# Designed miniproteins, single chains, continued (5): the designs that were tried, part 109

Each design is a single chain, and the fold is of that chain. pLDDT is the mean over its residues in the fold that is shown.

## One batch from the design tools (miniprotein)

Design m19792
Fold by ESMFold2-Fast:
Structure m19792 (fold): chain A 92 residues (1-92)
Amino acid sequence: MTILVEEYAETTDALGWKIKTKRVENLDTGEVKVTTESTSPDGGYLKVEVVLTADGVVTMHIYRGNTTYLTASLVPVSYAEYESESTFRVER
């Protein structure tokens, strides 16, 4: 049986940014995934995903874009995306 522990938090900062943080731990593999999504009042978007494996490998994905949502569907109607990926090993 795969056991996932999930934690979720949502907040709005003093500048009106909406920040969503999700942490998922896989107890079978020891993998921890932390995802932070930030949305500005004008539709700017930043997502940072960090994955730490039990063997000490860290992978980081950074997504940046401007997103406009349609009221009827919450589907992005315009999106400009920038991706950056880094993988490194965590040492003691």
Scores: mean pLDDT 61

Design m19793
Fold by ESMFold2-Fast:
Structure m19793 (fold): chain A 85 residues (1-85)
Amino acid sequence: SKLEKIAELAIKYIKELAKQGEMSEEEAELGIKSVKEAAEKSKTLEEFKETLAKLLEEAASQGMSTDGAQAVSLGVIKGIEEVEK
């Protein structure tokens, strides 16, 4: 599905940041979990964005930095742009 493809692209971006040392493995795991859960719980792109925002707020309480959350959001935006264009 479209949401699955967006999630896959976002996860690929997160994994690349972790490999480059720009994100901790713990933050990458939280980000990947948030993206997967948002995609699984959502039927539309609007629901996906809303669900992801809530999950990233929860991840912040579990140790996700502001920079980490922004990086996850950027990965999703890049995935949306790739799929929508």
Scores: mean pLDDT 85

Design m19794
Fold by ESMFold2-Fast:
Structure m19794 (fold): chain A 94 residues (1-94)
Amino acid sequence: GKLAEEALKLAEEAYKLSTDEIGKLAAKNVARAAKKLLEGQPSLEEAIGLAIAAIGAKAAAEFVSKDSEEAKELLIKAAELAAKAAVEEAEKAA
């Protein structure tokens, strides 16, 4: 879906701008979640897991990462889009 495509693009941009190890790891995790949402039809359990992973990455960006505000904003937006896409897949699988 379009949300997962946008999440992947923003996560890759956040990764390039990131200078913080935690920020880079969070961006990689969002990109991985977005790719899984694009490559298959997740089960309910898988979709919930991807949503939790995206929410965790958002929290890491907001509260732990030492990155620039630009990199944080891109990562937070990517994580929100990935979480929303994962929730929509969970609702379809329920």
Scores: mean pLDDT 84

Design m19795
Fold by ESMFold2-Fast:
Structure m19795 (fold): chain A 100 residues (1-100)
Amino acid sequence: SNFEKAKEVGIEVSKKMEEILIELDEAYLKAKDNEEAIKKFEEFIKERKKLEDKIQDILEQMREEENEEEVEAKIAEVKKLIAEIEQLAKDTLAEIEKLL
């Protein structure tokens, strides 16, 4: 069902976000005394929040959706947004590493 698909995708999103947060928390502990590094973390948090809000909106729409093609399109969109957050995290970590 579309409700079950939305729930399954939501669980995958949660797991990916937890993995990213653990990696960022470890990097933050190493970089907390560097003002430029802290600014990069703050920029990441703001951009991540925007992407997470988009994912949440899509997941809510999927629960109400009755059209299978629209559900598959929304799953693909969520996966693209997850990939964008993962890439943003990698880019942020690389920038912070250059500052340390």
Scores: mean pLDDT 82

Design m19796
Fold by ESMFold2-Fast:
Structure m19796 (fold): chain A 101 residues (1-101)
Amino acid sequence: MKFEESELSLEEAREIVERELEKAKDPKEIAILEEMLWLIDLAEELEKHGLPENPVARDLLLISIELTVERILEYLSKQKDSEELLEALKTAMYTIQKLIE
């Protein structure tokens, strides 16, 4: 899955997800928003420190990212007003993708 550049910064993406998390009452929604925060945190860490040098650790991280993104997209595709959350996801994934590719 290829992510295009987003107009949002990682900080703006975080603010969107944190705002939605404060309003969330459904356990499934909370879990998805927490996974989105994990991707934003990961994007920031990878920008600072790069990918793991160990090939096995790198491969496992990339698999975890792919599965997490698929789960988030499946959830958001069923929501009525997911545009801001999709842009937040795009910001995190575009940052991660640039460091991988």
Scores: mean pLDDT 83

Design m19797
Fold by ESMFold2-Fast:
Structure m19797 (fold): chain A 87 residues (1-87)
Amino acid sequence: MTPEELADEVAAFFLRMSGRSSLEPEEKARAAELVQRVRELDPEGVWLRATARLLREAGLSAAEVERLMREAGVEDEVIERLLRLLR
């Protein structure tokens, strides 16, 4: 999996979870896997910009992205970085 493919997969995951009030345990586990892969393949956060662009193009608000990331248990620092890129 390339970092570009990973950015697409992360965006697709959040789009699929959009509009839901909570994530199932399996969905949270998948989100954790994706976050770990991002940390391994994108230590400088380059692909976070691509992910933010894809989410914005799909019409996801910063508030919706924040909600889904918090529900998935993503670290606050990662959430804040992505939200900054969405603004």
Scores: mean pLDDT 73

Design m19798
Fold by ESMFold2-Fast:
Structure m19798 (fold): chain A 76 residues (1-76)
Amino acid sequence: LVAEIERQLEELLETRVEKARAAGKPEEEIERLRRQAEEVRAALVRWWRENLDSPEVKQELAEAQEALKLGLGIKP
C-alpha cells in the first residue's frame, strides 16, 4: 500500500520535472519543483505512519490510492 502510493507520487514528480525541462525552465526552477514535491511526499508518508494504527485511516489510504490511480487526485 505505502509503496504503491510512493511510486505514484514519484511518477507524478518525474512528470512535472520532465515537463519543466521540455518547457526550457532553468535548473533552479526544476530543483525547486523537485524539492517541493519531495517535501509534500515526506509529509504525507509521515502523516500515514503517525496515523496508521487507526482502521479509519487505513480505509482513507485505500481510497486515496484509487484517486491517485485515476490520475485526478480530486473527485467531484
Scores: mean pLDDT 67

Design m19799
Fold by ESMFold2-Fast:
Structure m19799 (fold): chain A 67 residues (1-67)
Amino acid sequence: MLVGLDGYSDEFKEAVQKLLDRGFSMEEVQEVVDMTKSLTEEGQIDVINYLLTLSKEEVLNILRTRK
């Protein structure tokens, strides 16, 4: 469940939806949001847009190597 997005812009919500559309799970999308929560909203959107240029496997490897 993605909670706490009510304060975010439509642009941020659209970026999150693009991750879901690429086949990421809700849990994986939440991990991406959590890893970028220290950034501004524009910074979070920039990171998500960068991740969308990578393959799903490359993104999952980034998430795994941060653990």
Scores: mean pLDDT 75

Design m19800
Fold by ESMFold2-Fast:
Structure m19800 (fold): chain A 85 residues (1-85)
Amino acid sequence: EEEKVERLIEMLREVGERGEASEEEQEELEKLVESIKDEEYRKKVEEEAKLAGIMATQKLKEEEAEKLYEEKKKENERRRAEMAE
């Protein structure tokens, strides 16, 4: 039981760091969660999954913020070039 929980936590951490899970990883995670019969271990896995989901969402928000910043930078450069003419 504990070994399965440890594997799940490691996989969730890797998924969180990457910002997304592959379809195969999602299926493997679901199977591992279903194999855990102990309610206490199941709660720990659910909490870790929520944390990984929050981390992935935060990473996507950071990427969106960077994209918006680059777009505004290009807009400002274009305006400055037009004013220099």
Scores: mean pLDDT 69

Design m19801
Fold by ESMFold2-Fast:
Structure m19801 (fold): chain A 86 residues (1-86)
Amino acid sequence: SERGIRQTLRTLRALSKLLSPEEQAEAAAVLARLETLSVEQQAAVLEPLLPDLQEAVLAVVRGDLERARELTRRIFAALRAALAEL
């Protein structure tokens, strides 16, 4: 759903704040590019990443910030790869 996609993008933005300033800038560019896509394209790119996103959120809740950063980097790497194929 469009609401679900917006919530996922907000969660990704929040997780990116755990990263270095340079990585945050790269993440912001990736998210801005995602927002130019159709809802269907956004869903297709984001859906495979939902398990890693859930684990990253759970890592934050547990206070495991190193695991949360690792998963967040993995998610943004996968997003960059997916966007390169569009």
Scores: mean pLDDT 88

Design m19802
Fold by ESMFold2-Fast:
Structure m19802 (fold): chain A 83 residues (1-83)
Amino acid sequence: SAARKAQKERAQKITIQNMTDMIKALLERIKELEESPVKNEALIKELQTRIKVLIDGLKNMPLKEERERALKKIKEHEAKLKG
């Protein structure tokens, strides 16, 4: 039914947004750790691995336009943190 498809699409959009927000938070945490006088290289590497898993998950989401927008926002956020 059209209503059931709309609900599934809404749920998928929420999942993409939650994954995007989680990736952004992990990128911000890595920046904090890299700028800390007490560097935890092992934790930074673990968080980078978690980001990779989440990005791979986003790339496999069925909503092409939403996932591409999410990946673009992640790259823009990463660039902002690096600048």
Scores: mean pLDDT 87

Design m19803
Fold by ESMFold2-Fast:
Structure m19803 (fold): chain A 72 residues (1-72)
Amino acid sequence: SEAARQAAEDLLEFAERHGLRLSPAEREEALARLVALPRSAFDELIERLKKAKNEEEAGEIVVEFVRELLEE
């Protein structure tokens, strides 16, 4: 739980550094959804990140991942 919360927070902070803009309510929703995600969803994110050529591209992938999560 605590480790999952910290990982979700780190992922959101990384996305925010790369252009993700969320309201406080959207940020709380994103944190809740990230903490609830199955391992398979994170495994898919890791596979996408392996294709990133640099940190900027990795940031775009993570931003897209969080946006997709909030659209469900």
Scores: mean pLDDT 82

Design m19804
Fold by ESMFold2-Fast:
Structure m19804 (fold): chain A 85 residues (1-85)
Amino acid sequence: EEEKRKKIAEKIIEEGEKEEGIELEPEEREKLKKETIELIKEVKKLPEEKIQAAIDRLRAAAEKHGPETKEKAEKLIELLELLKE
């Protein structure tokens, strides 16, 4: 379970780095990774219906913006769907 949380956190950070076209310094990366793992723990406490509502809102918001925003929203949706498993 800890390994699963670490993998999801790493994927979130890697996608963020790719989208921004940056490479985080090791200290910043570790800090963000720890914060992301804690956030994952909090999200896993939510009912599946709440997570699905967040996904639906992200899809609706993405439709109002350009393709770059839609791509970012789709990445977040994929990560939220992993948290439902």
Scores: mean pLDDT 70

Design m19805
Fold by ESMFold2-Fast:
Structure m19805 (fold): chain A 90 residues (1-90)
Amino acid sequence: LSEEVQRLVEEFGRAAAALLPTHPKATFQAGQALHDGLVAIAAGDNDSAISHLQTLRDILESVLPQLDAEGQAAVQSAIDAIDSLIEALE
């Protein structure tokens, strides 16, 4: 679980750097969903954590078509990290 959390935080940081200049609102909302998901994990509430991570995934997926190839790769890596963390929580 620590490895999946670390991977998500690192990949989200890269995705946020790519998104922030053009999609600041989506970046902020994604950051809130990540924060809420991590708080739920720390509380041992895996069901709430999965729900927040799915919200994070939906936000990132919604902006994918609007990004260049480099931005798409960064956001896709973050989505892959979310999927791995959700699987680890199930």
Scores: mean pLDDT 87

Design m19806
Fold by ESMFold2-Fast:
Structure m19806 (fold): chain A 73 residues (1-73)
Amino acid sequence: KVDELVELLEKLLGAPVHRELFERMVKNNDIDKLIEALKALGVLTDEEVEQFKKLPSAEEVIDFALEKLKERL
């Protein structure tokens, strides 16, 4: 699902996204860094950041990001 997230981010931003960085964050279950990366890209609202912080794993952060980003396309 990291591949699907990166593809959606690239479509929204119109620029390449560093896939390897996202893969590393998911592998390490680094929820805080993953949320910070998405926030830094400007694709999350303040309300969405609060929702993401409540998720128990990086995998679920990816799933929720995919759901929210699909709503914007």
Scores: mean pLDDT 75

Design m19807
Fold by ESMFold2-Fast:
Structure m19807 (fold): chain A 76 residues (1-76)
Amino acid sequence: MLTLKDGDVIELKKGEELTVQAPASGGTLTVLKGEVFVRSESGVFEVLKAGDSLKLKGNEVVTLHAIEDAVVKFTQ
């Protein structure tokens, strides 16, 4: 599991998964390239395409699954 920090850029190849945790302040995941399926332990399930963003609550844990080779950026 990766703890997210402001400005983190995550690169995933098609079929790769990464579990990430937001900082206590929360933040936003933005897909810069590709497409990812996001699932959370709280029951949030979303498909994000390039240009899409998802707001994460403080300390929220989500799993990113790359549907296509993807680049995702985290900002607070």
Scores: mean pLDDT 85

Design m19808
Fold by ESMFold2-Fast:
Structure m19808 (fold): chain A 90 residues (1-90)
Amino acid sequence: KEFTEELIEIIDHIIEKLPLLAKRESFEEVKKAVIDTLQRLRDTAISKGDDETAEILDELIERLSKAESIEEMLEALEEAREKLEELLEK
């Protein structure tokens, strides 16, 4: 539960920063950095036995790997955030 709450905060920060990063970095570099971050978080979820959170992160990583724009990345992140909120809301 605490890890899932922290993860939602991290995703919120990524969503907030994505438009700003896109002005300074290439799309592919931004995409790679976000995916690398989420892969590390997924590995943390697995190590903690949080299979449900790990599954949501795997789906998000797959969606992001196929994203062709910052807007598509934001949509995928927002959908994953909603799924994580559902895990917290009883």
Scores: mean pLDDT 83

Design m19809
Fold by ESMFold2-Fast:
Structure m19809 (fold): chain A 72 residues (1-72)
Amino acid sequence: MVSELFQEAVEKAEELIKAGKSLEEVLKELEPLKRQIREAAEAEGLPSSVADLAEREIEEHARKLYEEYLKK
């Protein structure tokens, strides 16, 4: 389910950032989960915009966590 994959991606991003990974490394490690979300949405017959929104929200969340980490 797209929502479960989204939550897993968010949690993974948080762990990678806390482990000292760069934003680029975090986004690269999230690529497989973004592909799984797109494939799941396509298999369910959902519009491509649903997968696009999920991918964008994952990236935005990762960037926000990274910015918060850098503030310290």
Scores: mean pLDDT 78

Design m19810
Fold by ESMFold2-Fast:
Structure m19810 (fold): chain A 80 residues (1-80)
Amino acid sequence: SAAAEAFRKAKEALENGDERQSTIYATAAGILLVGDIVEGREDVARPALEALSKGIKAMDAGDKETAIKYFEEAARQAEA
């Protein structure tokens, strides 16, 4: 899915120390998940959005390792 790919890119950017690029991809993934809800895929989008929320909170706290784990989880949840 496009959202899963965006989360994978957000994770890769964060692993490379590019917090700005990671934020851009995470934001794009969130927008794509809103599209999935509109299309009736709320069962996939809801857990991915929860993981995204936790990843963003970890990034805001400076916990890059935890943010990477949540973006990986969000990618898995968005894959359907």
Scores: mean pLDDT 84

Design m19811
Fold by ESMFold2-Fast:
Structure m19811 (fold): chain A 83 residues (1-83)
Amino acid sequence: MKKKLEEEIDEAMLLMQESVVRIIGRNMETFRERVASMPRSQQEQLLTTYRNMLAKMRSQNAPQDLLDTLERAIALIEDVLAE
C-alpha cells in the first residue's frame, strides 16, 4: 500500500523536475545571469533546492543528460556564491 502511493508521487515529482531541468538546459546563459542578479539569500535557497532535486532525480533514475544539466546549474550557483 505505501509503495504504490510513493510510486505515484515519485512519478509526478520526476515529471515536474525533468521539465524544470529542460528549461534550464535550454536557457543556461539566462539562468546564470538570473542567479548572478539574485540576493545571496536567494542564491543559497536555490542551491539547496537544486541539490535536493538532483539527489531525488538520481534516486528515480532520471536521464543522465538531465542529471548532467542540473549538475552544471548547481556548479554555476556555487561559483556565484564563492565570489
Scores: mean pLDDT 77

Design m19812
Fold by ESMFold2-Fast:
Structure m19812 (fold): chain A 79 residues (1-79)
Amino acid sequence: DIDALKAQLEAKVAQADTQQVDQNALDQIIQQLDNIIQQGKNNSTELLALDEAQKIRDSLPKEYQLALAKYTLQSLDAM
């Protein structure tokens, strides 16, 4: 659930400094991941799109993975 996800993201963010991440590059990565998932939904290949998006996330440098976690946490808090 969302509360468990927030707790995990907060723990990850607390353990690392993400200040070295380029915000423009992060925004482009977020857009790319969102586009892959959206196209998967539109083409009835959602499971393949989710797997592809996860592989991209896992292949990112640790700093970018933590920055994505921080971004997701901030987005959830803004809702």
Scores: mean pLDDT 65

Design m19813
Fold by ESMFold2-Fast:
Structure m19813 (fold): chain A 110 residues (1-110)
Amino acid sequence: MKEVLLKLAELALEAGKLLLEHSPDIKAAIGLVLRGIGLLIEAELFEPSVELFKRAVDLLLEALEEAEKLGDPELVEKVKAIAKEAVDILLESPDPEVRKLAQEFRKKLE
């Protein structure tokens, strides 16, 4: 389970980095990158919890919202691909609460 959480934190950070590379206004993107780094550190140092998985999901959803605001369809598709990979990883979790979070996340992505 720690490996799943670490992979999700890495995906959240990847989404933030994509926004930083493509956004002309880097303020929101910098905030997402810093939050992604913080989540990765917490995921490495602490035991996995549903709250940490939820924070990763929330960060990915915020990254998607910021990508959509920029009006760049290629960036939106790249961030959606990262989010869908995160859903697939969560759905394979043996924790039923984590799988429930994945189902809710998938619905928000379509």
Scores: mean pLDDT 81

Design m19814
Fold by ESMFold2-Fast:
Structure m19814 (fold): chain A 105 residues (1-105)
Amino acid sequence: MYAERAGEAGRRGGLEGGGEVSAEAAEHAGRVGASAAERGVGPGVAAAAGGAAGAGAYAQGRISGSERGARAAGSAGRGAAEGALQGSGEKAAEGAERGAREGAA
């Protein structure tokens, strides 16, 4: 539930800040961060999971060598996790979009 909103918001923020590579990375990280938080993982671990997912995607070539894409993904995942932990899909989406834009800058 929250993961879908966070992914879409992350993609939007990533696209605005860093283009298509950042959008794809942020979408993936946003979904992972929100999903980790929804599973009841502790706040720091959920935020770290979202950030790590973005970094992992970069390393595996899914983000295609973009440092901006990696930063957008990490920030989107952390923002999504923090928002989801506040108990709202809207907060998860807001966190993902904001994180993606800031990371892609």
Scores: mean pLDDT 65

Design m19815
Fold by ESMFold2-Fast:
Structure m19815 (fold): chain A 80 residues (1-80)
Amino acid sequence: SPLLEQFRKQIEELLKALETWSDEEIERATDIVISEIPKLSREQQEILLEVLEEHLEKTENPVLKEQLERIIEAIRKALE
């Protein structure tokens, strides 16, 4: 789906931006993302989970690692 491909690219660009943001900005962005998860389709939730898990393995930012794990846990609960 072109819309799902566009969604994936938007998440990848957000993660790239988060690598350059402050700890406080990362935490605020995390809270916003978690609040938006219930509004996403199941397919969007699955793409978000996949892209975040891929980024978690690559990032060296400890605050970003912790916050990505929080989002991943929230997505897994939403997919139940």
Scores: mean pLDDT 89

Design m19816
Fold by ESMFold2-Fast:
Structure m19816 (fold): chain A 111 residues (1-111)
Amino acid sequence: MPAPVLDDGLARGILALSEEQREEVVERAAKGLVEAGAAEEDRERVRELVRKALEHLRQAAAAQLAGDDDAAAAHQARAMEHLAKAAELAKTSPEVAANLFFKALQEVIEA
């Protein structure tokens, strides 16, 4: 499946996030996934998967701003793979997990 390409504004916003802001993105997205249906024992695993997705999305943003579209697409695909695993634990769709993640990301960038 083709990975969505980040726009340059979003890519710059992602790379400008402090460590504290990155933890806020993880917290907001993981909370949404737990509320969707993740079991209590899977909460920490959901947080880990969301954190890995954000790490790959940061690498995708850096690659895109460097003009490496192939590397950007590869890292976006890896981020979506981790979100799909989080969706399985939350008993929801990959689309819902991606929506929760990108909404959390946008809210923190625009704060």
Scores: mean pLDDT 83

Design m19817
Fold by ESMFold2-Fast:
Parts: structure tokens; C-alpha cells; sequence
Structure m19817 (fold): chain A 89 residues (1-89)
């Protein structure tokens, strides 16, 4: 499934990640921390800064944007994956 592929991709970045308790805010914060020292973070600085400022009010649309513009998942997968993150990754 798409959720299993996302889970595998995240665990490749950090094998200690707790996927069973993954909320939208935790997911965004995890991606920010993984990419903070990368060229992609510098290229997408306005996007990452915007996400950091609203971690307490993260929306499904914020997750879709991150999956599309940072993780490069093709349409329509970002919308499908974003719906799954808040239930169980």
C-alpha cells in the first residue's frame, strides 16, 4: 500500500521513528529536522519556515504540500497519504 511505502521511506531516514503515534505535527517536525541541513531546505526555506510556525495548527493541505514539494510523491498520492498519517502510519 502507499502508506507502507511512506512508512518504509521514513524508517530509512530514521529507523527509531515511532510510526504508530505519528500525528500531522510530528510528521512535519520530523521532515523539517531530517532536511534542516540539506540544500532542499535552503531552496524551500519559506515553506519550511511557514510549517515550523504552525505546528500546533497543521492541516491536511500542509501535509499534501510537503509530500508533493519536499518528498516529490506524484499526484494523486500526496492527498491519499496525508489522510492516512493522522490514523496510523
Amino acid sequence: SLINRLADDLLKLDPTLDLDNMTKAKFINFIINQYKDTLLYKKKASLFNGLEKKLDSVTTEDIVTLLKDVLFYPEPFPELLATGINKSL
Scores: mean pLDDT 71

Design m19818
Fold by ESMFold2-Fast:
Structure m19818 (fold): chain A 90 residues (1-90)
Amino acid sequence: DRLLSRYSPERLAELEALFRTFDKDGDGVIDREEFTEFVRSIPEFKNWSDEEIETYTAVWFPMFDTDKDGKLDFLEFLRAVEHFLPHLLK
């Protein structure tokens, strides 16, 4: 959609590969714990405590979770990544 139109095909493929890395059950969604692990793996968050990362993720994850089941699809994941980690999209 409009969000997808903001990215090159190469960048979308890279982001989809990242998403699939955390989609452990292959159902096309990732849960909050999986997303929190992703955020923890980002070097720019290396100085954040696990509690700070979990708090940050817990505040913003529900804003992107339209299904209200504690999981993000690929589009919600992109929106969350753009909010949490805009530098990854540069």
Scores: mean pLDDT 70

Design m19819
Fold by ESMFold2-Fast:
Structure m19819 (fold): chain A 96 residues (1-96)
Amino acid sequence: AVVDMSVLKEYSDEEIKEFIQKTSGKDIPFEKIGIIPAESILDESNFSKIEDTLRDAAKELGRIFVIDRSLSKAQEVAEKLRKQGFDYPIELIVLK
């Protein structure tokens, strides 16, 4: 899961995984959900350092979750992932 810092500052990793399970129908084990800051995707200098970890996590999950409070920012992250060759389904979770 790619998670915005505004979400990471308010919610624990366990709570974020719970949001993902709610959205996916509660069939994804917590140990399969890796959490990566969205800022690491948007910063090109940091992206190369996390790319392999993100690809491994996406492969294990079969999809990518993007979690943000801003739909426009979540869409920007999703577009960057698609441009980088991530052919997995991307699901946006926008928190109120």
Scores: mean pLDDT 78

Design m19820
Fold by ESMFold2-Fast:
Structure m19820 (fold): chain A 111 residues (1-111)
Amino acid sequence: PLPPARVSREALEHLVEAASYLPFVLEHTDPSSLPGVDEKLVEEYLAAVEEVRRALAAGVAAEDLDPELIRKVAEAAGVTAALAEQLPAEYAPVREEVQAHVLAAFREIAA
C-alpha cells in the first residue's frame, strides 16, 4: 500500500488505467498464482477503481478521496501488473501498457 498523503491526481489516473485491465488479465491468466485474490476481493477492487475513476472525472482532488479507496486502487493495479506478466505473447502490448501505467504512477509518487 502507498502512503495516501503523497498520491497525486496524475499517479491515481495511472493506477486507475492499469487496474482497468484487471478483468482482461484475469480472463487470460491463472489467478491461482495469487491465492489471496478471490472473487470478492476482485469485486472490491473493481468497485474502488470505478469509484475513483468517477471522482477524478468529477474533479475531486486526490487529498479529498478516502485513503482506503486509494489503497484498494493501488493494490488492484499491483495485482493487475503481476498477472499481466503471465499473459501470452500475443497480449504483450497489454502487459506493456499495464507496466507503463504502474511505472508512471510510481514516478509521480517518488518525485
Scores: mean pLDDT 80

Design m19821
Fold by ESMFold2-Fast:
Structure m19821 (fold): chain A 90 residues (1-90)
Amino acid sequence: MAKEAVEALKKALYYTALYLEDPDDEEAKKKAEEYIAKAAELAHSSEEAAKAAMEMHREVAERVGMLGGDKTDAQEAEALKRLAELGKEV
């Protein structure tokens, strides 16, 4: 259970990074949304899965969007891409 939620979140992070690097990539955006929804659904059914998914998502959110200012998409994409790469090692 927890593994499936984490895997879905890793894929969501990967596709989100691709979309932020190229905002015209509608397929990456669609894939990111699909995997985010799947991860949330799986996390809702298990506290362990929810904790793992929230921890990864929090780290992403802290790095990319918390400024609320004139930040560039490239800077946000770089942060998310690095987080997605971390997921590849497990």
Scores: mean pLDDT 60

Design m19822
Fold by ESMFold2-Fast:
Structure m19822 (fold): chain A 66 residues (1-66)
Amino acid sequence: SAMEEERKLKEARELGRRLQEKLRAETGLDVRVVVLDPDRLLVAITDGDKVTFRVLTVEEARALLE
């Protein structure tokens, strides 16, 4: 349902925000987390001239916040 999709997106955005804060604090690097859909996040980490992209499921992101 549209309400469930909206709820999942809101949860994914909050999870992504927390993951971004945690990874920035742990690495000291420019870390950006973007919600791709209700079940997937894109993590971009910039280390000088190197940019690393990782796609995580919402469940993988939750595990990283434990």
Scores: mean pLDDT 86

Design m19823
Fold by ESMFold2-Fast:
Structure m19823 (fold): chain A 58 residues (1-58)
Amino acid sequence: MEELKKEYERYKKAAEIAKEQLDTQRDSLTPEQVAALQATYDRFKKKAEELKKKIEEL
């Protein structure tokens, strides 16, 4: 249980960092950089949601 919670927190934090960069730096980024950050955010968010679901199923 604790291991899953730590992984969830790690991926959630990584997703939040990527989202904050998108929200704060959008106007200074190229479309390609925005797409890359969005993909990174989506990947980490999905992983965090998968881990959260596993924790809830325990």
Scores: mean pLDDT 80

Design m19824
Fold by ESMFold2-Fast:
Structure m19824 (fold): chain A 58 residues (1-58)
Amino acid sequence: MAEAMKQTGRDYAAMLAATGDPEAAQRGQKILADTESNADNADNLLKAREEAQKAAEE
């Protein structure tokens, strides 16, 4: 999950940079940074939840 989210952030930042709009390019960089942080947090939470569910079902 985290890897796919990070790739999406990179693609989005590249698209915004391609527009030639400096404000769009800056927003793309911020979104990339936020996406990487959120992806890491979401991936850790998902793994912890999956482990807890497996333990509960056994």
Scores: mean pLDDT 71

